# Designed miniproteins, single chains, continued (2), part 93

Each design is a single chain, and the fold is of that chain. pLDDT is the mean over its residues in the fold that is shown.

## One batch from the design tools (miniprotein)

Design m7233
Fold by ESMFold2-Fast:
Parts: structure tokens; C-alpha cells; sequence
Structure m7233 (fold): chain A 77 residues (1-77)
């Protein structure tokens, strides 16, 4: 379900620095509102912030994949 995907995303994002967590939550809000342009801008900032903080690429990819999965689920509705 969308709620299960969002909860999984929040659990994965909880291991990110607070600034990156805030940007992931912003991206999620934009996806749920149907604003994919704003969502991908926020995701890009989250990725850049996490990379600058030394977060492993595998963790960044997992968070991005979950956001894409949520975006696909919203578009399919």
C-alpha cells in the first residue's frame, strides 16, 4: 500500500542527516500532491545533501528507489 511504502521511506530516511530527511519528506509531500517537478527538485537536493554528508551511495539509491515507487503508485491511481 502507499502508506506502507511511505512508512518504509521514513524508516530508511531516518538514517540520513536531518537536512536530507527534511528534503525527502518535502519530496514525498510533493509526490502526494501530484507535483512531480517539485518532488524531483527536492529529491535532487536531498541526494546532494546526503552525498556531501558522506552517506553511502547504496543508502541514497534505496531512498531514491522508494520515492520513485511511491511516485509510480500515485500516478497509477
Amino acid sequence: SLAELAERLRREAATLPPAAQALVEEALRHILAGDLGAAYRALGEAVATARAAGVPEARILRVAELLHEIAEAVEAA
Scores: mean pLDDT 84

Design m7234
Fold by ESMFold2-Fast:
Formats: C-alpha cells, structure tokens, sequence
Structure m7234 (fold): chain A 106 residues (1-106)
C-alpha cells in the first residue's frame, strides 16, 4: 500500500548504445556466415575500424565499448551453439580485444 509511484524509472537504453550494439551483433553473425576464414576475420576488423571512426567522429566511448562487449558475447554464443569453430572464435575475439585497446589509447 502507498508505494512511491513518482520514483519508478524505466531505463531506456540510450539510442547510440542500442544502435551500435545491434550493429555489432549483426556484423558478427554475418561474418560467421562467410565460408572463407580470412574474409570472415577481415569483416570483423572492418566493423571494428568503423566503430573507431565513429568514436573519432564523436560517438560516446561508453557506446562503442558496449558494442565491442556485445560483439564478444555474440562470438561466445555462436561458439556455444556450434555455429563457429574455436579457431574462428579465438581469431574474432583477438580482433575485438585489439579494437578495445585502440579505443583506450585514444
């Protein structure tokens, strides 16, 4: 009885975090469908480079780092579901970690 209705916060994901997270999940899923291992990894690198350019163009650092975390979570999910090999997952994770390091150095 008589709860503070005034303090109910609906946390909306900021538009930038939602957008970049969605793009990250899609990029990893699309890369996983590429049959050539080198082209598969190159697509992940291309996506990470686009995130770095977005950060340089003024995107929030938190949104970019969140997108990289979402990409890692999608890699782990695909590996667990048997959609990609351990070798592919390790190579993709390396690209994401290198991207995070570049963002932290900026």
Amino acid sequence: MKKIKIDTTLRTIPAAEFLYAALASKAVREAAKIPDPEQRIEKVKEFVDKLIEAYKAGAPKSAILHALDVAEAEIDRLLKEGKISQETADAMRKVIEEGKKKIEEL
Scores: mean pLDDT 77

Design m7235
Fold by ESMFold2-Fast:
Structure m7235 (fold): chain A 59 residues (1-59)
Amino acid sequence: PSVVEHIAKEASFLGVDLPADIPEDVAQALGLSLQAAAANGADNLAIKAAVTLLIQTKF
């Protein structure tokens, strides 16, 4: 799925409702983090960690 779609799914899994149109700057920042993590062999766990930090700091 897209980064935005994955963010929404993970937020729901963590018990937080995100808007369908999550802010572009937020999605972009997480996208860059995901790309860096993927270069080091990271997977969905890295996305979950990034979403958790995002929710704690933004929501």
Scores: mean pLDDT 57

Design m7236
Fold by ESMFold2-Fast:
Structure m7236 (fold): chain A 73 residues (1-73)
Amino acid sequence: SSVEKKIENQKKLAEQNREEARLLREWIEEMKARNPNPSVRQQILIDVHQLSVESSEFVIERIEKRIEELEKS
C-alpha cells in the first residue's frame, strides 16, 4: 500500500474528529446560552460534553503527529 493512501486515510479521520469536536462545541455554547444559570444536572451535561471535545482534540493531535511521521517516510 502507498504511504500517500495511509496519509489520506489519517487526514480523513482527523477531519471526522474535527467535525465532531465542532458540533460538540456548538451544542455546549447553545446549552450555555439557553441555561445561563445551569442546574447541577445541566452543568454535568456541559462538563461531559466538554470532556468529549478534549478527547477529540487529543485524538486529532495524535493523528496529526502520525501524519508527520508518515510524510517523513
Scores: mean pLDDT 86

Design m7237
Fold by ESMFold2-Fast:
Structure m7237 (fold): chain A 87 residues (1-87)
Amino acid sequence: MEEEEVKKAREEALKRIAEKQAELARVVREHGLTEEDLEPLFPLVKEAEEEAEKVKNAKTVEEVKEHAEKAIKLIEEVIEEARRIAA
């Protein structure tokens, strides 16, 4: 059932995205980063949020995977840059 497979893929993808967002939030808190420190990263955060929304609206497993991978990669880049700012 394609619909059931898409639903399961979407749930798993959104869980992975949420875990990465939680990791970013921890890094920000642990390093005491301010909104000003994070301002250069806002465009990447916005793109990650847009890709996460595309996962919610995806109609195929392929679309879910594509947008989930993009969202996770963008969040990982934000985490890396946040750590560089903190260093």
Scores: mean pLDDT 84

Design m7238
Fold by ESMFold2-Fast:
Structure m7238 (fold): chain A 57 residues (1-57)
Amino acid sequence: SAEERLRHLARQFARLGGWDEARIEAFVEAVLARNREAPAPPAELLGVVVDVALEMS
């Protein structure tokens, strides 16, 4: 599902950025919440991850 892909992308992004476990979980939930409000097409899922990361950094 799109949520499973977003969880995977968000976790990989946060791990590469060296984020701690609690921040990773908060980030994943924020990404999923953003996509639930305005569902992105499959080609734009990474864009959702990046947008949320910029807001949380």
Scores: mean pLDDT 80

Design m7239
Fold by ESMFold2-Fast:
Structure m7239 (fold): chain A 70 residues (1-70)
Amino acid sequence: MSAEELNAEALALEQAVRDAFPPEEAEAVLAELEAEAIAAEGPASASPEEFLRGVLARMRELLAERLAAL
């Protein structure tokens, strides 16, 4: 996955949250998903790109779980 692909995935994830939640909640949900994903991935040790890929993948999993719970 390239930096361009990572950026595209990040934008798609942001859009998915904005489509699912009201504007005032969307920012809070995004921040919460990011914080949870970062905590789950732990300290980055391999590379910045690998860490970012893991965070984005985890954010997508967490979003899918939240949407399934609605």
Scores: mean pLDDT 75

Design m7240
Fold by ESMFold2-Fast:
Structure m7240 (fold): chain A 79 residues (1-79)
Amino acid sequence: SRDSQEQLTIQMQIGSFEVAMAVLSKTLSADELQKKADQYIKHIKKQLQKMGISQSKIDQTVSQLKGLTQDIISQKQAQ
């Protein structure tokens, strides 16, 4: 269904973001990671908007990406 296709697209974007941020976390500071995450999230938001995905699904995706960013930064800082 259309909803299943949209969900797969969203999950692919989230997965790519998580992998990229995990790799970058090995070399970047917390501040640099936050800046890179903010730019990547803006890019994903624009892509999903261009695909015609609803604003509520986009907002939920952005919330998940922000949560992942904070988790990665917290893990990096926690020793």
Scores: mean pLDDT 87

Design m7241
Fold by ESMFold2-Fast:
Structure m7241 (fold): chain A 70 residues (1-70)
Amino acid sequence: SEVEETEKKMVESMEKAMETAKKNKENKTIMKTTARLFEEGARKLRELGGSEEAIKKMEEYAKEAKEMAA
């Protein structure tokens, strides 16, 4: 379905963003920005009726990025 395709693309984009962030983990500004993007991604997935597993995964990524930014 269109929703499933959109969810898949969002998850792939977020995973790519996390890879980029991990390469720049010493840059706290990038980590903070990445955390916000993951939080927004989780919110959008929830609005689209995305899978609970995907939403949880994005929320954990956001939490990890926030901890690295601290």
Scores: mean pLDDT 77

Design m7242
Fold by ESMFold2-Fast:
Structure m7242 (fold): chain A 90 residues (1-90)
Amino acid sequence: MELLEKFEELTRRAVEAVKAGDIARMSDELSRMVFTLYQAYQAGMPSEEIIELMEKAGERMVKAAPEELQGLVRSMMKSAIEAVKGFLKS
């Protein structure tokens, strides 16, 4: 429950960073989001819900990105989702 609230807060911060073109800050928030989902997985959250949360967050960030950065943001989200899928197999 608290982990879902934390993930949503981190997603909002990442969206704010990407709107501002602050890729470094967005990257920091993405790392925290991935770690928060890892904690949710360790707490027993289903892998399907974890993947869905990350994919929805990624869509929000790509849509919020300036047109010039949408490709970069999409690539970074793909890497973050791959990291999430990596720990779900453990």
Scores: mean pLDDT 85

Design m7243
Fold by ESMFold2-Fast:
Parts: C-alpha cells; sequence; structure tokens
Structure m7243 (fold): chain A 86 residues (1-86)
C-alpha cells in the first residue's frame, strides 16, 4: 500500500539519522515518503512550509503516526540548521 511505502521511507530516514548519514540522504528518504524531490524538501524547510506537505500526506494516509512523521521532520530541520552554522 502507499501508506506502507511512506512508512518504509520515513523508517529509512530515521535509520539514516541514527547512523549519522549525510543530510541529503535523509532529505531524499523524506522526499520519497512525501512524494516530492529532496530539493523541494530542503526548500520547504527553508521557507517554513514543510508542514503543508506533511498535512497533505496525513490527509491521504491518516493511519500514519503523526508524531513519528513530525519528529523526523523536526530532526531534518535541526540537521539543516546545524549544517548552515558550519
Amino acid sequence: SKAAQAMEHFGEAGVLSYNGADVDEILERIGEALGVSPEEVRKAIERGDLDSHVDRLLQVMPQLPREYVETLVDLAKGLLYKEKKK
């Protein structure tokens, strides 16, 4: 199912985050889950509108655990802020 595929991509993003993978790899997995490019995920974080993509996905797939999805999005935001401080 599409929900199972989205969960798999979010799960992969979580594993990559835990293992200290590059931000771009994490953004790629989040993009796959949201149905957008990793470049669009990065720009959405910079614009502060990534939440609109998450809300759209959760409207179509309400069985996804919102708190888990939001936690991964917050981790990606934190990693980008850390990268910009280098």
Scores: mean pLDDT 68

Design m7244
Fold by ESMFold2-Fast:
Structure m7244 (fold): chain A 80 residues (1-80)
Amino acid sequence: DVLEKSKKAQELVTKAYELLREALKAINSGDKEKAIKLFEEAVKYFEEASRIFKELGNDVAARAYERMAELAKELLEKIK
């Protein structure tokens, strides 16, 4: 169902951004281990959202969230 997939993709994007905000808070408080786990979760949610948008034919959104996953991976590598 296109409507259910669209809703799921939007919920995944919202969760991914919430995870990024919490990861940045964890960095600011010195909790590197928590930040790493939150960034890893954010990457997974952005990748799943990108996959769903691609299935729906929304290539613009799919590419945007693929790029967000890559940026989160780059931040993760700098923290490790």
Scores: mean pLDDT 87

Design m7245
Fold by ESMFold2-Fast:
Structure m7245 (fold): chain A 138 residues (1-138)
Amino acid sequence: AKEYYQKGLSLHAEAEKERLKSPAPSEKVKSLYEEAIEAYKKALELDPENVLAKGELLNTQGNLLRLQGNYEEAKKAYEQAIQIYKENLELPLVPIYLAFAYNDLGNVYRLQGNYEEAEKAYEKAAEIREETLGTTLD
């Protein structure tokens, strides 16, 4: 379970690094997301209660769907990840993954030209990061 979860995280991180090297989505980025999805699925077969694996599976599926231009399906995947994380905020690292999911939701709204909803999602991600890192604002 833990081994497959860590493999999924590593593959997702590699996909994000590869995406930053090119303005266009590459076959390598798609392949890395697909491999991460399979790793998270295996993690969940061994430990169905792994909240982080469940949330990251949905978030990575959203990233792959967004890359394919399936923006409505991508939004649903991100919203499901957000719901799982909101129900488990007491667990370590869950708040930071919730912030990542809001940021990804903002990215899909921006790609659809829905800048108002994108801004709201990015603001939610920023608020959660500030609370988690202890940034002092009133």
Scores: mean pLDDT 82

Design m7246
Fold by ESMFold2-Fast:
Structure m7246 (fold): chain A 85 residues (1-85)
Amino acid sequence: SELDEYYEKIVKEMEELTKEAVKKAEELGDEELKRKIELLKEIYLGLLGIVYGVAKLTGDFEFFKEQAEKILKDFKEEVEKLMAE
């Protein structure tokens, strides 16, 4: 379904962002930064999963798309903040 395809797309984008940030933290030898990035991923994937579940129950794809885009944007901004410190 279009909803499932969009969910998989956002999950993949979050996983790729996490992978690149974790790689950078490993290059820096910063175990604490790596831990924080992995925790952010878990939190934001959890939020995405809740919104996905609501959308599957309601059939509201527009709601899901709007919320998923906000979650992805917020995740990117929080990762960027961690990487800047």
Scores: mean pLDDT 88

Design m7247
Fold by ESMFold2-Fast:
Structure m7247 (fold): chain A 83 residues (1-83)
Amino acid sequence: SSLSDEELALLRRHLIPPEYQGDVKDFLSFWLSLADKDGDGTVSFEEFRHFYELRNPDEPPLSEEELRELFELVQRFAEREGL
């Protein structure tokens, strides 16, 4: 795996529905395509935060540090997996 168990658990907790049994790469590819409002294949931290808040309105807000950590994990995973 390109991610540690801890990093994978963090991604699943915050971005992936608990019922999702598929590959993390497939889900994140889909999720990133929805977050990319311009369709240019690039997601900024501000776009990530805004989209996360829109898709998780009933969840308590993450701290800026937690959001930045999550965003970095998503970018690292996407780059290593060729998303």
Scores: mean pLDDT 71

Design m7248
Fold by ESMFold2-Fast:
Structure m7248 (fold): chain A 66 residues (1-66)
Amino acid sequence: SSYVAPMKPIDAEKIRHIFTVESKTDDVAAGLLEIAKAVSRKASRDDSPEEFAEKFLAEMEELRAA
């Protein structure tokens, strides 16, 4: 199905900055939560925990690499 896309995606540059420059525990947790939200929008509700974890890891690595 087609849905209205959000105005802007998660700010990958801010997330990357948190992990590489300002990696305090609270900041890292906030970044992981934003990644989880992005993955949840892409994941099916019927996805297994393993499938969700794979999508989560892929999104996280893309954000870290960007």
Scores: mean pLDDT 59

Design m7249
Fold by ESMFold2-Fast:
Structure m7249 (fold): chain A 74 residues (1-74)
Amino acid sequence: SELARKIREKAVELLKKAGKEDAAEKFDITSDGILSLRPDDWEHIENLAIMTLRYLGLPEEAEKFKKEVEELKK
């Protein structure tokens, strides 16, 4: 799914910009595994990214990511 790919790319970019490069790499690998099994499961990828950002103490970045994903759905 192009939508799932774009959501994944945005999450990785956001984590890297926040200085969380190790978390970005782990998220990238995990999300690739999920999409290899279910290529259209963009909701799982979005939720995983939000949970990761919140766990890392980045609630503002999680909110920003949610808004960017809404734009990608249009």
Scores: mean pLDDT 84

Design m7250
Fold by ESMFold2-Fast:
Structure m7250 (fold): chain A 68 residues (1-68)
Amino acid sequence: ELSEWQRIVLALAEHLESVLPADDPYLQEVRRIAEEMLANPDLSEEERKALIGRVRDAVQAWADALAA
């Protein structure tokens, strides 16, 4: 059903749900990205790379916030 990259994004969202509160802004951003991904299964390669980049940026921002 889902491609490998889509499963990775969903796994990241699930992992963040297990470690962050439900109203955490980083969790909300990753969930929003996952919803956009699922709403548009026929994403172009450029759109796919952009979504993966946004997930990476959100995870980095979360890690930086934890270090502060």
Scores: mean pLDDT 73

Design m7251
Fold by ESMFold2-Fast:
Structure m7251 (fold): chain A 79 residues (1-79)
Amino acid sequence: MKIEVEMEAEDDKALAVIEKTVDEMEKLAGGVVKREITGNKVKLIFEGEISVTKESAISILAVGATVDGAKSSKVKVYE
């Protein structure tokens, strides 16, 4: 299973908060997540077993939705 989560920060300060949160979540996910950063946009790719992948993606999406200065989030799920 593969899940892609995209978050966009309104400024560099919001981006720094998102990046710090992602760094902590990557450590917890144990290599299940890949991170791509382009400007103020953060794209996270989760690939692996369904339960671990879903839990990690939901956690990061939830954090992204509550981060002050996050403009948008998108989720794409591939089986």
Scores: mean pLDDT 66

Design m7252
Fold by ESMFold2-Fast:
Structure m7252 (fold): chain A 97 residues (1-97)
Amino acid sequence: ISFEEIKEILAEELERAEAEKLSPEQLGAIALLASLVVEMMEESGKEEFSLEEIKEFLDKAIEKLKEQHPDLSEETIETIERFRKRVLEKLEEKIKE
């Protein structure tokens, strides 16, 4: 999967989440997660990523987000986990095509 395609999927899932009437904390958390993933991928210097590499970047970004914001609500943590799941589902669908 190309870095550009991953950025498109992240942007589409963020736009979808904005329509779901999430709290500012929930929206801020998933926006920060997407930003951290993009930053880590850009720092890698790679243009193409496997699904496993993308999973690793998502997991590292979630860990970093939780470390930087240890006071996140359970609802926000659940929102982060749903966002991760939806992003991975979209990426898996794209690989199968």
Scores: mean pLDDT 79

Design m7253
Fold by ESMFold2-Fast:
Structure m7253 (fold): chain A 75 residues (1-75)
Amino acid sequence: MSREQAVEEVRKETEEILKKAKELLENGEDPDEVLYRGMGELERLASRYREQGLLDPEVAEILRQTGFELTKLSS
């Protein structure tokens, strides 16, 4: 996987994490539980990219921003 492909894929995967969090909140799920699940998915995603040697600064920043956005959604 190229660096450009890794950035595109992490954006798609993080968008799916945020989309799922929003759907769970719209369905009346507990915001704390939604945050916990979303952060768990982000941690697994970060670990996969790190293991593949693809956790470059741009990928790491996208993951960090997504974690921040999940926190905002649960507040």
Scores: mean pLDDT 83

Design m7254
Fold by ESMFold2-Fast:
Formats: C-alpha cells, structure tokens, sequence
Structure m7254 (fold): chain A 51 residues (1-51)
C-alpha cells in the first residue's frame, strides 16, 4: 500500500546513508562512495519493504 511505502521512506530517511547519497548526487563526495551508499540504501529499502 502507499502507506507502507511512506513508512519505508521515513525509516530510510533516518539512515545516515541518505545524507551520504544526497551529498554524492551534489558532487560533494566521490562517485564510488556515492554508489556504495546508494546500494546500501536500496538494500535497506528492500529489507523494510519485506517487513
């Protein structure tokens, strides 16, 4: 449901990975580091969606 997706995004937003990805998308950290945190963030989303 949409409510479940919103809850997942709220939990994801509490992760330090979100801040790292945002900084990387702005070009403030390396592409390699950005991709690493994007993968960790996506894995976290998958875990939270499977709850």
Amino acid sequence: SEEKKKKVEEEVSKSPYVTAVRLGRRGWISDDTTKEYEEKLEKLRKELESK
Scores: mean pLDDT 75

Design m7255
Fold by ESMFold2-Fast:
Structure m7255 (fold): chain A 97 residues (1-97)
Amino acid sequence: MISEKVRELLNEAARAVHAGDLAAAEAYFKEAKKLDPEEVKKWLEEVLAKIAEEKKELEAAKAAGVKYPAQDAEEQALQARLETFIALLEKKLEELK
């Protein structure tokens, strides 16, 4: 089915981003857009909305003064990677308009 094939291509794009291969990720996004640009746009909007909600919950917890014993370097590195991923998703969404 087209929706399943689009999702498979988007999963491959996410894998490429995780491997640091942005060129491969862009190729997979391009193929997914050729099949169903509306499904790609919807997927990007849903993922970005979920990330925004998770960020709001984290900020609310910090504002409430909840302390964890160490906000370790691993968590900070994950946050930096997440921001890079968000920027890529936003760029792909803008390309679809």
Scores: mean pLDDT 69

Design m7256
Fold by ESMFold2-Fast:
Structure m7256 (fold): chain A 77 residues (1-77)
Amino acid sequence: SEKVAEAVGEAGRESGLPEELRERLTEVARKYGSDIDELNRAIAEVTGEAIRDLDEEEKEQVKRGTVKVVNAAVEAM
């Protein structure tokens, strides 16, 4: 759904998430934006992959941004 994808993209930008991660999150939001359980799972999987090789400070920053993304997605649904 485009509305959920736009909300996810905006929240990702405002949270300072990397462009590549923002693009992936926006894509899953377009695909799964009508099913909150699938969307939440897909966001968790994409974020988990993105943080695997980051240091602890970067992991915390990405996790905080991802919480904002999930909240924005739920609000847009």
Scores: mean pLDDT 81

Design m7257
Fold by ESMFold2-Fast:
Structure m7257 (fold): chain A 77 residues (1-77)
Amino acid sequence: EEAEKALEKVRKDAQALADRVHRETGTPESREEAQRALDLAVETAKAAIDRGLPPEKAYEVALQVAETEARAILRRH
């Protein structure tokens, strides 16, 4: 349940970042990149949990990935 809640929070917070990228850029390309960044963040959290990291650390790592990717997309567009 704790792992499931961490994954849900990653999806929610990463989706908010993807929505912001979509709103700021408005291009199909940036939307696709934002979706891939969201997917990458979720997979990062899953991999961290599978390796035995605490859910809160998995969330932290995943959110850092999402923030880094969102920043890069916004800089390119």
Scores: mean pLDDT 82

Design m7258
Fold by ESMFold2-Fast:
Formats: structure tokens, sequence, C-alpha cells
Structure m7258 (fold): chain A 100 residues (1-100)
């Protein structure tokens, strides 16, 4: 199903974030921010699995707000850009999920 494929793509995106956290040379503060971001993304993915399409749209907006707050805590512009890209990709997948 299209929705199952989108959930699988979101899972792969989160796995890529986890691999980046494991292997990248990040400051302790940026590692903590990325860990909190991954936890937020995992919570959002579980909401995508269990919620109605209408609830997923609301959850995407809430995820975006919380992600923006986490990103602002980083003093590294490269980390900020990376996390913003991940957030935008995950929100785009959620919007496709709602439309499917």
Amino acid sequence: AERDALLAEAERLIQAMEDYLKNANLSPEDKKILQEFIELAREFLERMRTATPEEVQQAADEFKKKADELIKKSKNPDVQALLQGFADHLVALARRYVAA
C-alpha cells in the first residue's frame, strides 16, 4: 500500500539520523539535540502508524513546532541545516500519507 511505503521511507530517514548520530563528529550538545530530535521523530512516526489521516496532519504541525525549537538550541549552522532538512522531509512524507 502507498501508506505502508511512506511509513517505510520515514523509518529509513530516522535510521539515517541514528547512523549519523553514531558516526558523526558532533559536539556533546549537538549530540544531545540530535538524540532529542530522533526521539521526537520516532514519536511522530508512531502517531502516523496509529492515528487517522486528519490527526496525522495535526501531529505534523506539532512535530514541526517542536523540531524548530530543538534546532534553535544548536549553535552549529550545519547541524541546524541538516535537522531542518530532516524535519521538512518527514513533514512532506506525512502530508503525502494524509493524501494517500
Scores: mean pLDDT 85

Design m7259
Fold by ESMFold2-Fast:
Structure m7259 (fold): chain A 99 residues (1-99)
Amino acid sequence: VITREQLAAAKSGEEMLALLREGGMVGSAQWLERHPEEVEPVLYAIRYLVENADSLEDVTAELEEELIELLKEKFGLSENEARLIAAVALGILNEVELA
């Protein structure tokens, strides 16, 4: 199975999608393929979370709030859109850490 570090090291959304499929995370890959506009924001969120927390248990409310603000600034997302992207990234990392 893939690691969180491998996902964060993906150089493009296409590379991330390939890693998700190779790791057996077919549902996550299919959802992102249906929402191509969300691929880059999700990859950014994964990189941010992996860089700033060693495990999912280390993700604080403050870190999540910082991520939401960065997603809004970098991608022009609304607060609800940024929260959705953060939730998707956390869900992907949770699947990786539970495997």
Scores: mean pLDDT 82

Design m7260
Fold by ESMFold2-Fast:
Structure m7260 (fold): chain A 111 residues (1-111)
Amino acid sequence: MKVNLLLAVKDAAGNWVVTGAISASTEEELRKAALLLSRAAVRLATAEGADARILTYTKDGKEIILAELAGEGRTLSDAEVEARARELAEEVVEKIKKLNLETKDIKIFEL
């Protein structure tokens, strides 16, 4: 199994900009990657008020949106961020499993 998860944020011009990427080769790595990106997405949507999404690309280069958050511009406690991040991460993992996705190889820098 090889899955690449990406985090994208909508910029001031309305364009989606990829700001993070993690590769996972096992289900445990996928769960950890999904949780890490979900925490970042929740913080971007709440603290920064930015629209954020978690996505992947199929081997054919098709974009699959796994999760999307609208910018809220409100501060959450660390416990609230963790709770939302866990729910979002579980959604991401379940979508990957249900789609039985083989994802496109992405050259990423070490995070």
Scores: mean pLDDT 80

Design m7261
Fold by ESMFold2-Fast:
Structure m7261 (fold): chain A 93 residues (1-93)
Amino acid sequence: MAEELEKKAEEYLEKAREHIRRGEAAVDAGDLEAAEEHLRKAVEYLIKAGDYIAELGKLDPERARRLSERLGEEMRRLADVQARLEAARAAAE
């Protein structure tokens, strides 16, 4: 059970990371609509990861703490790309 929750959390963290990378690439390419869509999906996947981490924390606090650190790292990357998207939108107006 704990291993299954850990696997689901890792899966959603990886999906979020992929969408953050694609969002950043879209910002760099000037495709602001694609960037917004990828960052929206990244938020969705981070929320799902957080839900699984919270459930894992009830069974295995140690494993949940390590995944929470990774979640925090991906949230910081997301915030950086969101700031770059906002700057690109401001420059386009």
Scores: mean pLDDT 88

Design m7262
Fold by ESMFold2-Fast:
Structure m7262 (fold): chain A 73 residues (1-73)
Amino acid sequence: TAAAEAARLIQEGIAAAGAGDLEAARDHFVRALEADPDGPQAATVWANLATLARRLGDEATAAEAERRSQELA
């Protein structure tokens, strides 16, 4: 299902971020949103993207992603 695919991609993104592969983490999180943009995991994906943006020093993108996460929760 779309939700199962999104959940898998979220786990892969978290693992990549933990390994320091920020580019791979971003790709996995974006693909998770593409798989299930309005699903129950969408808020979690936006929250993870906000954390990733902060790690990259992009506070504006982080703030926007956090807002999207809150709108969906």
Scores: mean pLDDT 82

Design m7263
Fold by ESMFold2-Fast:
Structure m7263 (fold): chain A 95 residues (1-95)
Amino acid sequence: MAEDARNAIEAARGLLEEAKRLMEEFKQSTDPEERRKLVREASNVLTAAYIHAVAAIWLAEQAGDEELLTEARKVLDEIHRLSKELDELVAQWEA
């Protein structure tokens, strides 16, 4: 159970790093078609990260592991922050 929670946290963290990379590529791109593709990919990656983070929270609660629960919640908070940043980047680009 605790190992499953750790695996879910690691999966979510890996997806967060991928989302950050895609968002950085979006900022550097000048091609509208490439930007649309990067937004779509980043959104999909953040959705996957969210699913893993929610699973990690549930698994940590079942394990009774407060440290893992705290880590899972921090990952979820980071996903929410990046999702907001992505929305702001899209709004600024489409302005």
Scores: mean pLDDT 87

Design m7264
Fold by ESMFold2-Fast:
Structure m7264 (fold): chain A 79 residues (1-79)
Amino acid sequence: MRVAEEFEEAAREAGLSEEFIEAAREAGLEGERLAEAVKANLPGELTLEQAARLLAQGLMAERLGTASAEARAIIEAAR
């Protein structure tokens, strides 16, 4: 199982799968690229569920102009 597939599974468990994928595409991110950015930029002890939630929040907050520094860094790295 690839990190991208595991990331989607975690997003489903967090109830984020549809909104997460849509927001990621809107930001120019894809599952594979998102999973790679998460691995590179989040603290190593974060679960994939927490990472998926953080990214979904970051993408939503970016559209609102209130993204956290961590979420922005992940989004920027995934571009």
Scores: mean pLDDT 57

Design m7265
Fold by ESMFold2-Fast:
Structure m7265 (fold): chain A 73 residues (1-73)
Amino acid sequence: SLAAQIAALDERYREEVERLEEEGRLEEARDLGLRALALLAGMDEAEVDRLIAAGRHEELLAFLREERARLAA
């Protein structure tokens, strides 16, 4: 199912984020975590990569907040 595929993708990204955090690579962990969440929320991959490369984390966070609000409604 799509839900199982999303869960498997999330699990893989979670493990990598935790590894980066344990190594003290906090900026890389944040970028990977935001990328994974934005992709799971349906943002275009090229747009996610562009925003991360430009350091536009606030735009990614705004998109994720809007998606969370949409799911809560």
Scores: mean pLDDT 71

Design m7266
Fold by ESMFold2-Fast:
Structure m7266 (fold): chain A 61 residues (1-61)
Amino acid sequence: SEEYLKAIEEAIAERVEEAAKHVTPEQVEAIRKALEHGAAITVKRLVEGASDEEVRELFLA
């Protein structure tokens, strides 16, 4: 689970950064900070039973 949580967190961060490259650098930094702080909560919910919709919300937020 721990390794799985890390993999999800890294994948989410990388994918969001890829999407965020189309926005301003300031917004990219803000998104990254928000993910770093919220990742533990979000990833835990994702692993414990989150749907694809919850994952999409993370990427589209």
Scores: mean pLDDT 62

Design m7267
Fold by ESMFold2-Fast:
Structure m7267 (fold): chain A 68 residues (1-68)
Amino acid sequence: SRETLERIAAALEEAIANNDETVARAAMHEGIELLRSLGLEDAAEALERALKQRDFRAALETVKRALE
């Protein structure tokens, strides 16, 4: 789970650097599902809000905070 979340963070960071919204959205959807499966509902809701607002930087910060 932690390793998967780290992979999602890396994929999202690379997608942002490449301006690849399709990959960024895919990583965010995977992140939401994983965070919910881990019982991290507040983090999952924050990531879902970032996805709806197309705020990929906020999405990355949410995933990074969940890794703490």
Scores: mean pLDDT 83

